# Designs tried in a protein design run: designed miniproteins, single chains. Part 50

Each design is a single chain, and the fold is of that chain. pLDDT is the mean over its residues in the fold that is shown.

## One batch from the design tools (miniprotein)

Design m1722
Fold by ESMFold2-Fast:
Structure m1722 (fold): chain A 95 residues (1-95)
Amino acid sequence: ELEKLKEEFREALLNRDLDRTQELAEKIIEKEGIATVISVSAEAHAEVLRELGLDEAAEILEKLANNPDASDAEREELLAEAQKAVDEALAKKEA
């Protein structure tokens, strides 16, 4: 059941369906907690970011996905850094 939710979540991320991604993330959080969503999301988003040429943000997310011993604070910090890197890269493209 969780594996099916994770697969649907990855598909929603790859299809850029933000509403569906949010809905599925909430369901995963309810079952397994936020750490599972962060890990699965980080892996899927890293793949998308690399396809978009956002290698810096992808590396941060890959680090998050591959660090199972990261504290909640460390995971939140890495996620915020990845988000900032994406925002900065997108802002430069929109200029």
Scores: mean pLDDT 71

Design m1723
Fold by ESMFold2-Fast:
Structure m1723 (fold): chain A 91 residues (1-91)
Amino acid sequence: TSEEKFEKALKEIEEIIKEAVKEGKIKEEKKEEYFNALKLKMEGIRSEEIEKKIEELLNALDEEKKKKVEEILKETDNVAIRQLEEAVLSV
């Protein structure tokens, strides 16, 4: 259920961003930009521009929300890496 985990992670990220906007930590205008950057990274897209946007978001968040986002990204990266390893090692 990789798809279910991905959808759950996207929902959690969306909720964190909405809360951060409500708390005044993120500008409403930046909400979609940050969400899209996180979504692309979770899909395995690697880019300096995406990384910069994610760093901007993390620096704007409080410590608790930052930790939650970092944990979601780490879990998504681990799944993507494992899938790549299995594909390369498969006969």
Scores: mean pLDDT 73

Design m1724
Fold by ESMFold2-Fast:
Structure m1724 (fold): chain A 60 residues (1-60)
Amino acid sequence: DLDTLTAGSVAAAEAFHANRDKPLEERRKAAIDAAVQAGVDPKTAERIANLLVRALEERR
């Protein structure tokens, strides 16, 4: 489970960055899709995506 969560978090972050030129909603969706594809449950994937969005806003 921890290995799946780690892999999903990395995949989500990579998808979020790969879509950096897209609207925030598309970046968030790509991160969720990547985490779910890595085996993370949808609720946890959404939480990971929300953390990525928050981290981006804090960098401003």
Scores: mean pLDDT 80

Design m1725
Fold by ESMFold2-Fast:
Structure m1725 (fold): chain A 90 residues (1-90)
Amino acid sequence: SELAKLKQQLEESQYLVDAIQTVNKLGANLEVPTGEQEKLFQAAKDYFAKMKEPLKKLMEKLGIPTVLGPLLMLEIPQKILEESQAQLAA
């Protein structure tokens, strides 16, 4: 349904904002976008530019554009997501 798609987009947008805020606490100066999905995807692109090469290679292997990395992270096993977040926190 359209309502389910909207909820998914809101959850994805919230995830991106939280991820950017977490990276900013580590000294990165990433702009936190306000409400515009295209700006959220640009911020996600910049976020993933700082990610380790294995995550980018996984996205390339799956044929997923780097800008959609947050969506991929929602689909990967929770353990891999937690490990990636821990590496960003270190």
Scores: mean pLDDT 50

Design m1726
Fold by ESMFold2-Fast:
Structure m1726 (fold): chain A 58 residues (1-58)
Amino acid sequence: GEEAARKAAEGSAKAASLAGATAEQAYNFHRKEALDAGADEELAEKAGEEAKEMVEQA
């Protein structure tokens, strides 16, 4: 469901930050992963933005 996809996207964003990905790489990767997990465009965009922010703040 949407909630499961959202949680998966959030977890992936944190993992990208820990892996040392660039902000752009984290955004693109997690947006795609969220879409592949069945998230809609808005949820995928949010997942990408959260991943970018996590990398920028790390």
Scores: mean pLDDT 70

Design m1727
Fold by ESMFold2-Fast:
Structure m1727 (fold): chain A 90 residues (1-90)
Amino acid sequence: EKKEEREKLREEALKRLEEYSREAGEAVKRARSGSPEEQLEAADLLERIAEEARKLSEEMKKAGDEDTARGAELTARSLEALARALREAA
């Protein structure tokens, strides 16, 4: 059934967003006590995670889950802003 498939897709998407948030949190933690080089490495990682979150947003839009797609887009924007802040701080 399409509804069951959509619910599974949503659950998988939410787990991916949780993992992105966890990875981003670890990157920020390392950067906060790190050298300028570590801050730039963290910024690169955050930008890569943001790209994955944007891809997830497009996948969820195509699946018709606009709420999860919006969540993924907001996650991507937040990570892009954080990466920019780390680059400026380095």
Scores: mean pLDDT 82

Design m1728
Fold by ESMFold2-Fast:
Structure m1728 (fold): chain A 99 residues (1-99)
Amino acid sequence: MAEEEENERKIKEYIEAAKKVLKEIPEEEIEKALSALSEEQKKMREEILAEATAAGFPEEDVKTLLTVFDILNYYKANNENEELLKKAEELEALLKKLA
């Protein structure tokens, strides 16, 4: 199989995993994660979105994947809440299991 086809398949599997995972996350936690994005993180997000859409990935699918990573980063950044750090580990494990 061509390497490009394998990479495209893996990205699609991650997008589908991200869609499933995002449905399990409370809307309040999604809003908190997105509100916590720094200007640098927003710029990186826009650059990744532009590159992925230029590569032929649907914009909404890329946004879903980026949102899941934003939530993971939000959980990991919260040093005062052990439950959020545990949620980050569970979310990473779930993404790997579903992809």
Scores: mean pLDDT 73

Design m1729
Fold by ESMFold2-Fast:
Structure m1729 (fold): chain A 68 residues (1-68)
Amino acid sequence: SPEIEALGEKAAEAAKAGRYEEAGEILAKATEKFGEEGGAEVGRVAGSKLTGEQASALAAAFANVAGK
């Protein structure tokens, strides 16, 4: 989906800029809108653009946002 790809790119851009809470919120909203599978796909797209360290930090931020 073009929307899923665009959201993944936005999440990766936010994470690269150190805005992990914003990136985590993008993943949380994607999960709410598209379900767990769509949220996972947005996360996969974002992770493909990030280093392992950045992807780990994004996963932690998403867990914190989703736990609210």
Scores: mean pLDDT 82

Design m1730
Fold by ESMFold2-Fast:
Structure m1730 (fold): chain A 85 residues (1-85)
Amino acid sequence: MAEKRVEEALKKLLEATNNGADESAVEAARKILEALAKGPMSFEEILELFKDEGIHPSQIRALVDQLVSLGILERLPDGTYALAE
């Protein structure tokens, strides 16, 4: 159930930030989590999700690194990212 996994992961992000995450960061996180719920993705594939949204690659990298730090995402041995749940 992709939607349930995404909502549980977003709840972890909000709890870890004391509900201090900006709405734009939450929407970006949701987009990443929905894509990863379908399977692992490389960082470059994650960047492709935002190619038309004017978000700098460094901001997406910081968000991905934060999600990994919070245990929401994991980095696999092949260098791809996956949901940790």
Scores: mean pLDDT 75

Design m1731
Fold by ESMFold2-Fast:
Structure m1731 (fold): chain A 79 residues (1-79)
Amino acid sequence: IEKAAEKAALTVALHLVRLGRPDLSKEAYERAYKAVKESGGDVEKAAERIYQLLVELGVPEEDARRIAESAALTIKGIL
């Protein structure tokens, strides 16, 4: 779970840098890490929480959805 949380959080942070939002990267990393850990291996729940946190941070819905989907694939590849 911890390795999945770290890699998913890094995936989220890297996508935000690519979107031109490096200002959000640290907070999004920390919140995504927590979301994955608190989801207890439930990939769908983790992805939903990541989507919600990104929208709350002001990321456009389409970008937030793509980032959450990418994070979900990262988690599945580790678990």
Scores: mean pLDDT 80

Design m1732
Fold by ESMFold2-Fast:
Structure m1732 (fold): chain A 95 residues (1-95)
Amino acid sequence: MKKKEELEKMRKEIEKVKEQASTNPDEAIDNLIKIAEKARELFKDDPYLQSLLDEIIRTLEAAKKADLSPEEKQELINTIADRLISLIDYYIKKL
């Protein structure tokens, strides 16, 4: 199904972002925000998912404004990426 293919594509994009976390954490944060925004469009009719994705986007935007160390940025990227992957895997199994 089209939604399953889009979710699998997003999962791969998130895995690539995790690889970027150590070398370019600022770009990785920007890429996670873009992925979360795409997920919001995909799940626009699900208010629960909209709320979770809004929280993720706000957390990432706050990180961009904060004076975080590269290590703190890497930890945040990995935490958010893992949460998004788990969410995607959950929905793929339901499709």
Scores: mean pLDDT 82

Design m1733
Fold by ESMFold2-Fast:
Order: sequence, then C-alpha cells, then structure tokens
Structure m1733 (fold): chain A 85 residues (1-85)
Amino acid sequence: MKVEELRKQAEEARKKGDFVKAIRYYMEAAELSDDPVEKARFYLEAARIALEAGHEDVAKGLYRQALEVAPEDSPVAKEARRLLE
C-alpha cells in the first residue's frame, strides 16, 4: 500500500539521520491515509522525529495537526492534547 511504503521510507530516512526527509514521508503518509486515527498517528510520529532533531516548534505544530484530524474520543486525541501541555 502507498501509505505503508511511505512509512518504510520514513524509517529508512530516520535510520540514516535524514530527519527532514523522515518527517516529510510521515506527513505524506498522513495526507494519503483515509483513517483519521491513522492520520493522527502519522502526525505524532513526525512530531517525535522533529523533537529528536531538536525542533520543538515543529513538533508542537504536528501535535496540533494530529489533534485536528483525530476523532475527539480517541486515545490519539488525548495523547496529542497531553503533548501540547
């Protein structure tokens, strides 16, 4: 599946230390996913990579995007709210 291929490419980029490319692939996976929970998880994964690279503002933006697309009663929405402080 296209989404699964993007996730694999993101992990390969992360392994090579190309955090910008890894974030981009996860964001593309989120955009292509039609499941709101899956979209939110991809944004959270991109945010974790942004934090790992030292970009807290980018990570916070991605947490907000995860919250915007997540179903309001989902565990992923609760996690995104918690991460936004």
Scores: mean pLDDT 82

Design m1734
Fold by ESMFold2-Fast:
Structure m1734 (fold): chain A 77 residues (1-77)
Amino acid sequence: NLVSAAKKVLEAAKEAGVERAVKFAEEALKIAEELDPNDAASVARAIGAILAAIGELIEAYFVEKNKVAEEALKKYG
């Protein structure tokens, strides 16, 4: 269920300490909790918000990893 998915993403974001992902996951959870199951558009919005939160969490991890390499490159190294 979308609410359960949003809750898991929120817990993962909080445990990882990624504040931006936490904020998106909180918004996704609010949308999922308030949506009408009969409204396909609201369901799509909830899915989109969950995916955005997951994307932020993934990006934060990869940005941190790649930032080290890119900073080394930018320093004429």
Scores: mean pLDDT 73

Design m1735
Fold by ESMFold2-Fast:
Structure m1735 (fold): chain A 82 residues (1-82)
Amino acid sequence: TALSAQEIIEQLKKEINDKLILEFMLHIGELIKQGKIDEAEKLLEELLKILPEPLKVIVEDLFKRILKDPEGIIEQLEEILQ
């Protein structure tokens, strides 16, 4: 069963988990693929509020990579999440 972006945020507030961060970045990637950049940026801001500084840098870099190649990065994230 796929978790919604909001369900992932609520779980991450309780315990940081790399798999949940990657699942959240897939939601962002799908919005970017659909051209919904403003919605993707709002989800990124919500995630960044709850992450520690080292993970914020990684997630911001991943967001920039998704903006340049949404299809390729989504495929890579899906492979990691198998």
Scores: mean pLDDT 84

Design m1736
Fold by ESMFold2-Fast:
Structure m1736 (fold): chain A 81 residues (1-81)
Amino acid sequence: SVLDAVEELVRRLEERGIPERHRKFAAVVFAEEYDRVQAGEISVDEALARIEARLRAQASLSPEEQALLAEVVREVMAEQQ
């Protein structure tokens, strides 16, 4: 489920030392795009591209944080149906 995927995403980001505000941002972006996948509006690959673009557009995220968030999002999404 989206909730299970979001919980796993947040857990992995916390283990990687990502601050709570950035984990919350990533969780919202992930949930919104994954909801679109479940609604049949976009593919998983399109959702990943959209998530990565939204993370890259967030000026408060360092390039290192953007890379870590994108990596964890790809891992979690690949483990979901």
Scores: mean pLDDT 84

Design m1737
Fold by ESMFold2-Fast:
Structure m1737 (fold): chain A 98 residues (1-98)
Amino acid sequence: SKYEEIAELLKSREKALEAAELRAEALKENLEGAEVLSEEEIKKMEEEIEEAVKNKDYAKAVELATKMEASLLKEEGVGPEDIEAWLERARKAAEALK
């Protein structure tokens, strides 16, 4: 799954851009169907992420974190086009550091 690929890529600094690209794609997909979560739902999701990390289920942790972030971004009025603009800036910054 994309979440498993993101978790693997995050283990390497050299793969940071690849991880960012897959994470941006996952955020865009989640933003299209995202619901604005309540404070209580966010807290429960944070607890589930913490449990997933304790169990070394990093794919589940990344999936839950992405869903939570998509909900927060949607509440702020961020759309898929904003994610694309951010990713383009990240790619240009990475090229400038070579």
Scores: mean pLDDT 75

Design m1738
Fold by ESMFold2-Fast:
Structure m1738 (fold): chain A 64 residues (1-64)
Amino acid sequence: MKERMFPGNELDEKQEKELIKEVEKRLGKKPVNIDDDFYELGGDTLLIEKIINELEKKGVIEPS
């Protein structure tokens, strides 16, 4: 199926909210929704990787 997903698509509501805040902070764009196309907002794979790393440091996302 043609499913467009935000990278790191399996998040709890709390994790999703913190992810959105980091995306807004890093891209300087508000509002951002979890269903928004991250790349259309001006993000890339490296930036999402940095965001995930910050969320792991904050204890929002569990490291693998």
Scores: mean pLDDT 65

Design m1739
Fold by ESMFold2-Fast:
Structure m1739 (fold): chain A 68 residues (1-68)
Amino acid sequence: LKEELLRRMEEVFRRVALRAGVPQAEVDARIAASRAPLEEHLAAAPEEVIREALAELPKLVAELEAAL
């Protein structure tokens, strides 16, 4: 679940950043730099919070894409 949330967050960031014209190499570097801090943060989060975040992601993605 935490791994799935992290993966989906990375997928969203990659999609949004590439649409905004950010180079692939910079997107990959930013994702790599953010992974460890996010994994540490998610490790402390309750599973219920992770499930709620996963359910809310499609709405947040739609709002973010609409803002671009």
Scores: mean pLDDT 74

Design m1740
Fold by ESMFold2-Fast:
Structure m1740 (fold): chain A 58 residues (1-58)
Amino acid sequence: SGLEERIRKAMEKRLEISVASLEEQGRTHLIPHVEEGYEIAEELYLREGKESEEAKKV
């Protein structure tokens, strides 16, 4: 859907900016951690936006 596509694109762009900033600062050792953090954040945002019924099995 449009919302999911926008979230993914926004996360991808922010990750690129963050990585470029870390490279400029010489903090390349943090790039894998930032990538992992954005991957987790993207999954959480997509999950929250979809209101998963699988999460409510009881």
Scores: mean pLDDT 71

Design m1741
Fold by ESMFold2-Fast:
Structure m1741 (fold): chain A 85 residues (1-85)
Amino acid sequence: SQEAADKEAEEKYTAPLEEMERRGASLEEKAEWLREKAEEYKESNPEIAKGFLKQAAYLEAKLKAKSDEEFRKLLKEAHEKLAKE
């Protein structure tokens, strides 16, 4: 299921993102790294790639949103786009 793949993706990116944060990486840098990793998984494990892209969308929404309402809207739009495959 996509839920299981999202959890597996989270297990794969949590420690790397924490290390990036400790070295002062920006939200932009973390989102870019997540998108690069999604491309690596795209052919072999597309559901795991979607998990990485969801987290990238979350960080990108944090960067772009001027309000909590805009943040929720950006997240919803990104998740809906990924769900349509």
Scores: mean pLDDT 84

Design m1742
Fold by ESMFold2-Fast:
Structure m1742 (fold): chain A 110 residues (1-110)
Amino acid sequence: MLSDEEFDERLAEAERLADTLPNPEAQKVLKRAIDEIRRMRKENLSVEEAEQRFRALVDEMFALLEKITDPKEKELLAGAFLHVLGVFADIYPELGPLAREAQARALELV
């Protein structure tokens, strides 16, 4: 489990990665996902509630990833998604298998 300082630093790193994305819609979606993860931790959501929100975020991220046609831009976005999914798995270890499945799917789209 991450300490509060480690959690804040991991999210700050994810926000820095979002800022490197050339697509402004990709930046918005990723930053919204980061903010939602921050809220989930603050609200101390149940695993069931966190799973529902996680699935919605994953669906939104993949819909965006599939719209990106430039291979380099797609690779950058997929890398940022892998990082965010890793942070989510560290906060909710019970959702680790779902996060790993989403990470594998993202890698296949690159």
Scores: mean pLDDT 77

Design m1743
Fold by ESMFold2-Fast:
Structure m1743 (fold): chain A 57 residues (1-57)
Amino acid sequence: DAAVEAAIDQSIAAHEEISGRTLDEAERAEMRETHRRVVANGREVRAEQERLRRARE
């Protein structure tokens, strides 16, 4: 998903700006993996919350 990749790139850029250095390829790969895992978990939680919201309405 292009939006997920853009968010990952933004997170890496922010991390580099805060640390004042560029991340190496291994660090970038680890951040991408972590971000993808967080997004996948968030998607599942959001879907469940939407199901419950519709049931309550």
Scores: mean pLDDT 72

Design m1744
Fold by ESMFold2-Fast:
Order: structure tokens, then C-alpha cells, then sequence
Structure m1744 (fold): chain A 77 residues (1-77)
């Protein structure tokens, strides 16, 4: 079973890969993915607030940084 810290590290890696993938898409496709990811991010943050409050601040900061980077990438397309 993965510890919360291992889950966090895995999520960071996957989010970085998603940003790189989005850079290869059209702006329209990237905007659609951004909308979907924003909804999933809210659910993910709520999950960690309830089940792993000890790492909630780190998860929120990581997700907020990821969304900001994704928004910047979409705007540059």
C-alpha cells in the first residue's frame, strides 16, 4: 500500500507529464482538458482534506501550482 507521501510524489510526476502532453494539443483541446482537470482537482483536494489532513496543505499547493501552469500553457497555445 502506498503512503500519502508516495501518493503525492506519484501525482506530481503524472501532473508534469500531463502538462507536457497538453503542450502538443490544439488550444481548443487543451481548454477542454483544463476544464475537466479543474473539476477533478476540486474533488481531489476535498478527498485529502477529509482523509489526509496532515498533507492537505502540500496537496493544495501542488494542485494550485499545477493548475496555474496548465492555464499558462493553454494561454500560450
Amino acid sequence: ELSPREILAGMEQHLQQLVEKVKTLSKQQAEAILQQVQQQAEDLIAYFKKHHPEIYDEVKAMVDAFLARMQAVVQEL
Scores: mean pLDDT 78

Design m1745
Fold by ESMFold2-Fast:
Formats: sequence, C-alpha cells, structure tokens
Structure m1745 (fold): chain A 95 residues (1-95)
Amino acid sequence: SEHLRLARDHLRKAAEAARNGDLSTALKHLNEAVLHLAEASDDLPPEVVQEISRLINLAVDYIHLALDRPDLKDYYLELAAYYLEKAAKLVEEAL
C-alpha cells in the first residue's frame, strides 16, 4: 500500500527528528504518519493497528515528558524515537 510506505517513511523521519531534538519536525512527520495509517487501516489486521497505535501513543507520552523535564529531554526523546522506529518496523513488516 502507498499509504503504508508513506506512514513508514514519516515514522522514521519523526524518530530522526526526535533524536535531534527537533520536536516541531518530529510532530509534523508524526501527524503525516497518522493520516497515512488512517487511510490504510483496512490494509492491516486490527491487532497490528492496535499495536502501532500503542507504540505511537508511548512515543507521544515520552515527547510530553521531554517537554516537562528539560533535564531528561535527551533520555525521553531517545525513548520516543525507539518506539517510533518500532512502529515503523511493524508497518514495514505489513508491506
């Protein structure tokens, strides 16, 4: 699916931006990934959709923790990137 490929690419770009501390770019790519995942939701088993959503929500939670705790920002953004890459891998395995 074209939408799954775009979702994977945007999740990977979001992870890279998060590692670089560029939260604006990370959120932009995350929003694009979510839109493409919504368009491709019927192309994925429900359990895979649920797991991808769980990983994305964990990444968002860590981005919020990074904003609340600037002293631990790099630690939380690395965790956010980890979960975004894990979500991208699940999307790629469904291609």
Scores: mean pLDDT 89

Design m1746
Fold by ESMFold2-Fast:
Structure m1746 (fold): chain A 73 residues (1-73)
Amino acid sequence: VEELVKEMAETARRAAEAAVELGDMELAKQIEDTAVRAINLAGTGEVGEEAAREGLEEAKRMLEEAQKKIEES
């Protein structure tokens, strides 16, 4: 779980930074809020490792989308 949470946080941070570079502050906030929620769910024991895995997958998809937009801009 700890490794997954770290990877999710790192991926979400990179995605949020990419969104900020695009000038899309709403997207950056959405990415950060999603990551925080997933980390909190894992920490409270409500969903645990599965929440961390799902959060990581979502963060990776958001990062890919933001990076593509930067390259196309």
Scores: mean pLDDT 69

Design m1747
Fold by ESMFold2-Fast:
Structure m1747 (fold): chain A 81 residues (1-81)
Amino acid sequence: SSHMSIDQLMDRMNRSIQRGSWIGTYAVSQYILDRLRSMPRLTPRHIRYRDRAIQARRQSLQQLDTDDMRRAAQIMYDNMR
């Protein structure tokens, strides 16, 4: 949802990681990074969120082995914007 808070997005990202849902992990982590990048200033909590999202995005990229998986991740990310 376009109305999700950054805290709700972090919860969704963590749940996707726990499920091994790398398509979802990539989409949510990229969206978190975009939301944080659009903020005028980051609190220390937001900096920790950014570092976690960077790690999650990196991990998901290592797991997205096929063009179909990468395309699905991009579509999911685009639908979140």
Scores: mean pLDDT 86

Design m1748
Fold by ESMFold2-Fast:
Structure m1748 (fold): chain A 70 residues (1-70)
Amino acid sequence: SLDEAIEEFNERMGELYEKLKAGEISLEEFEKGAEKILEEFKKKYPDKPEVIETMETLMKDAIEKMKKLV
């Protein structure tokens, strides 16, 4: 379902965020990791552009917020 797909995406993004917060990865690595996750979901849901658009928005918002806190 849409809710399950978004939840899984948020969980994976949260794992990247925790690594960034712990200093295990750089902001650049966080951005690259986020883009890689999005590409994986694009391949999983090629017939559901609305799901991917939601994920892209969530990814961009997360990256923008992280950039403002540095």
Scores: mean pLDDT 80

Design m1749
Fold by ESMFold2-Fast:
Formats: sequence, C-alpha cells, structure tokens
Structure m1749 (fold): chain A 76 residues (1-76)
Amino acid sequence: AVDPVIAWLQSLSDEEAIALLQRVPGVDAELARRLAAFLRAHPRATVQELTTVPGVDLELALQILEGLLELYLAET
C-alpha cells in the first residue's frame, strides 16, 4: 500500500525526501520540492490528489507512486 511508503518519506529530512523524489523518472528538482511539500500536507494522498500538483499528470502520478514503492522496498 502507498500509505507506508508516504509515512517512510515523511520520516526523512526535507533534503533526503527531495533527493529521493528526484530518483523517480520525470521528477526534476523543482517538482521534487513541490511533491515533498504536498506529501507533508497530504499524508494520505491518492493518485488523483497527486494530479492536482502543478506538473503532475496521471502518468507521472503513477510513476511517482511506483518509483517510491520500489525505493521503499530497496531501502527497507
């Protein structure tokens, strides 16, 4: 589930969270900063809610969630 992955991301420092998000294909430094701020404010963010972030369409939202899950499984 995405909730444990988001909780893990929120446990990281802002710098670590931004660096981790940049490892997702399609996420640059500007978008990583926006996503880190968004996920701190919305800890139960769904795919649909992620698409409300400027620069995130449905395809990128899915890539972000899948990429974060893969990184979470690799780090834990």
Scores: mean pLDDT 77

Design m1750
Fold by ESMFold2-Fast:
Structure m1750 (fold): chain A 58 residues (1-58)
Amino acid sequence: SGPLVLEVQRALAAAGFDVPVDGVLGPTLRRLLRQLGLPPEVTPENAARALRFLESLA
């Protein structure tokens, strides 16, 4: 899940969110995902959902 976390972090940063791109699913990233109405767990399906949502903001 490290590569998936990194992709989600890059998409968040591209959308203007202040999030470190370190590949770590930490409390800050999980809180931000919850605030956006996205699942806080990075599975392939949840990552795809998050990426689709974030691309709609970019």
Scores: mean pLDDT 79

Design m1751
Fold by ESMFold2-Fast:
Structure m1751 (fold): chain A 70 residues (1-70)
Amino acid sequence: LLDQGQQLIDQGRRLHRQGMHLVQTARTLSELQRGIGTTLRGIGLVIQGALLLVRAGMPRSEAQELIASA
């Protein structure tokens, strides 16, 4: 659970950064939509990972900080 939660957070942060970059560099509406979708997926993974870490015994304040830093 702890390792899995951390992996989801790392993956989510990577996707969030990638999605934001796509949004900022989008030249077409299709590219913008793809960037937004990737960003939302990244945020979702960070939230899921943080929830798993809370279940594993991580303090909620620390999990909240992980979500806020996404």
Scores: mean pLDDT 79

Design m1752
Fold by ESMFold2-Fast:
Structure m1752 (fold): chain A 59 residues (1-59)
Amino acid sequence: MGERIEQLRELLEKAAESGSPLALRYLRLLEKDPEGFVEALLKGRSIEEMEKEEKEKEE
């Protein structure tokens, strides 16, 4: 897997363990679709936009 995905995951895990709710939200998106999450970040999508799209697809 890509080194950037692993590094991002580790950073988000540490931030979430430190009590960051934002990092926990990023981790959930990354675990659900790692490749799609990274692609969305590279396209400049915000976490709010990514969460909205996922919720709209589920509901």
Scores: mean pLDDT 73

Design m1753
Fold by ESMFold2-Fast:
Structure m1753 (fold): chain A 112 residues (1-112)
Amino acid sequence: SFEEKLKELEELIRKLGSEDATEDDVSNTMEKLKELLEEILGKKKASEIIEEAIEEELPKAFDAHKDKLEAEKAAVLGMLLKIAEKLKEVDDEKAQELAELLEREVKRILSA
C-alpha cells in the first residue's frame, strides 16, 4: 500500500541520518522515493523532478564535503527538501503526505 511505502521511506531516511549509513542506504532511499513519486505524479513528472533536484543538490553537496558518502547523504537530504517544496504545490492528498514526511524527517536529521 501507499502507507506501507511511506513507512519504508521514513525508516530509510532515518537510517540515512545515522553514522552507520552506507551507499546502499543512499540508493535504497532514492529508489523508494522514485516509486512513491511515480505513483503520485506518473513516470515522466517523477523523473523530471528527480533530475532537477540532482542537478541542483549534487554539485552543492560535493563542493561542501570531501568524503563521497557524506556528500551523497547531504545531496539526498537536499533533494528530499526540494522535492517536498514541489509536492506542496500539487493538489493531491498523497503528494501532501509525502511532502510532510520528507520535511519532518530531514529537519529531524539537520537538527540533531
Scores: mean pLDDT 87

Design m1754
Fold by ESMFold2-Fast:
Structure m1754 (fold): chain A 89 residues (1-89)
Amino acid sequence: SSAKEQALEELLNQMDKEQLSEEAKKALIAAIELDSLPLLEKVLEAEKPSEEFLVTLYKASVVFKAESVKEYVKSKLSEETVKKIEEEL
């Protein structure tokens, strides 16, 4: 769908901006597509992404219906930030 394509484009752009390793990029895409919390946690601990990246990751998790990833990323964001993202979707 166009929403998934847009979410992937935004995620890829943010991963490039954060200068993530090739392995981390593949792992993050897989974590969202498979809703794999253990894979996500390892990448976030190693790469230490910005809040801007966490916002992009949350948006992607909502679009892909990755519930476990969504709840984990939500726990790292403020309630106000989460509400703003949900209003934009």
Scores: mean pLDDT 80

Design m1755
Fold by ESMFold2-Fast:
Structure m1755 (fold): chain A 77 residues (1-77)
Amino acid sequence: SESERVAFAVGLMILAIGVIEELRIPGASEEVRATARQIQAALDAGDYRTALKLALIYGGLSEEEAERLAEEAVEAL
């Protein structure tokens, strides 16, 4: 249902926010900080698809699967 798709999209948004918060910890590597800045910049620009894709890739998904899930989540919002 549309309600289930919205719940899925909200879940992915919470995941993206959680990833940013984890990447803000003191002592994070420059690569980790660069990823956090890219996700934050995408969110600030309203580019939720790119933000979710980057968070999913950080979570260990392939670029192809991350892009598919991010697109599906954005269409459900």
Scores: mean pLDDT 72

Design m1756
Fold by ESMFold2-Fast:
Structure m1756 (fold): chain A 74 residues (1-74)
Amino acid sequence: SSEELLKELEELLERAKEAARAGDLVTVARIHAEMLELYGKNLSSLSPEEAAKAQEILEEIDEIYREARARAAA
């Protein structure tokens, strides 16, 4: 269900935050890819409100991944 999808994305986001704090770019990258795959597979079944919530979560993981990648490159 869309509610289960949003919960899964939130749980993955929290795990990505923990991995980022630990400096684990490999885990952040894996979770980022997993979240994008889950969103893509379920996009057509989401209401506009659910899609907006999912998009906010994806914006957060994109930022976390971007920052983690930048730190690894420095």
Scores: mean pLDDT 85

Design m1757
Fold by ESMFold2-Fast:
Structure m1757 (fold): chain A 62 residues (1-62)
Amino acid sequence: LDQKVSQAVGLLGEALRRGDTKTADEINKLLNEASEAIEQGDLKKAQELVDKAIQKGNEALK
């Protein structure tokens, strides 16, 4: 999970660098929801949210 979180954070930074505010907002929202899921102990939900964040970034920032 930690490696995937780092990947998603990297994609968020790339979206911000490119001025893609829509993609940055979507990734940030998913990462915030994943962080909340981790705090609640729902690691499965957290992983799914991080995977969605990575997919959003990869689709927009290819």
Scores: mean pLDDT 81

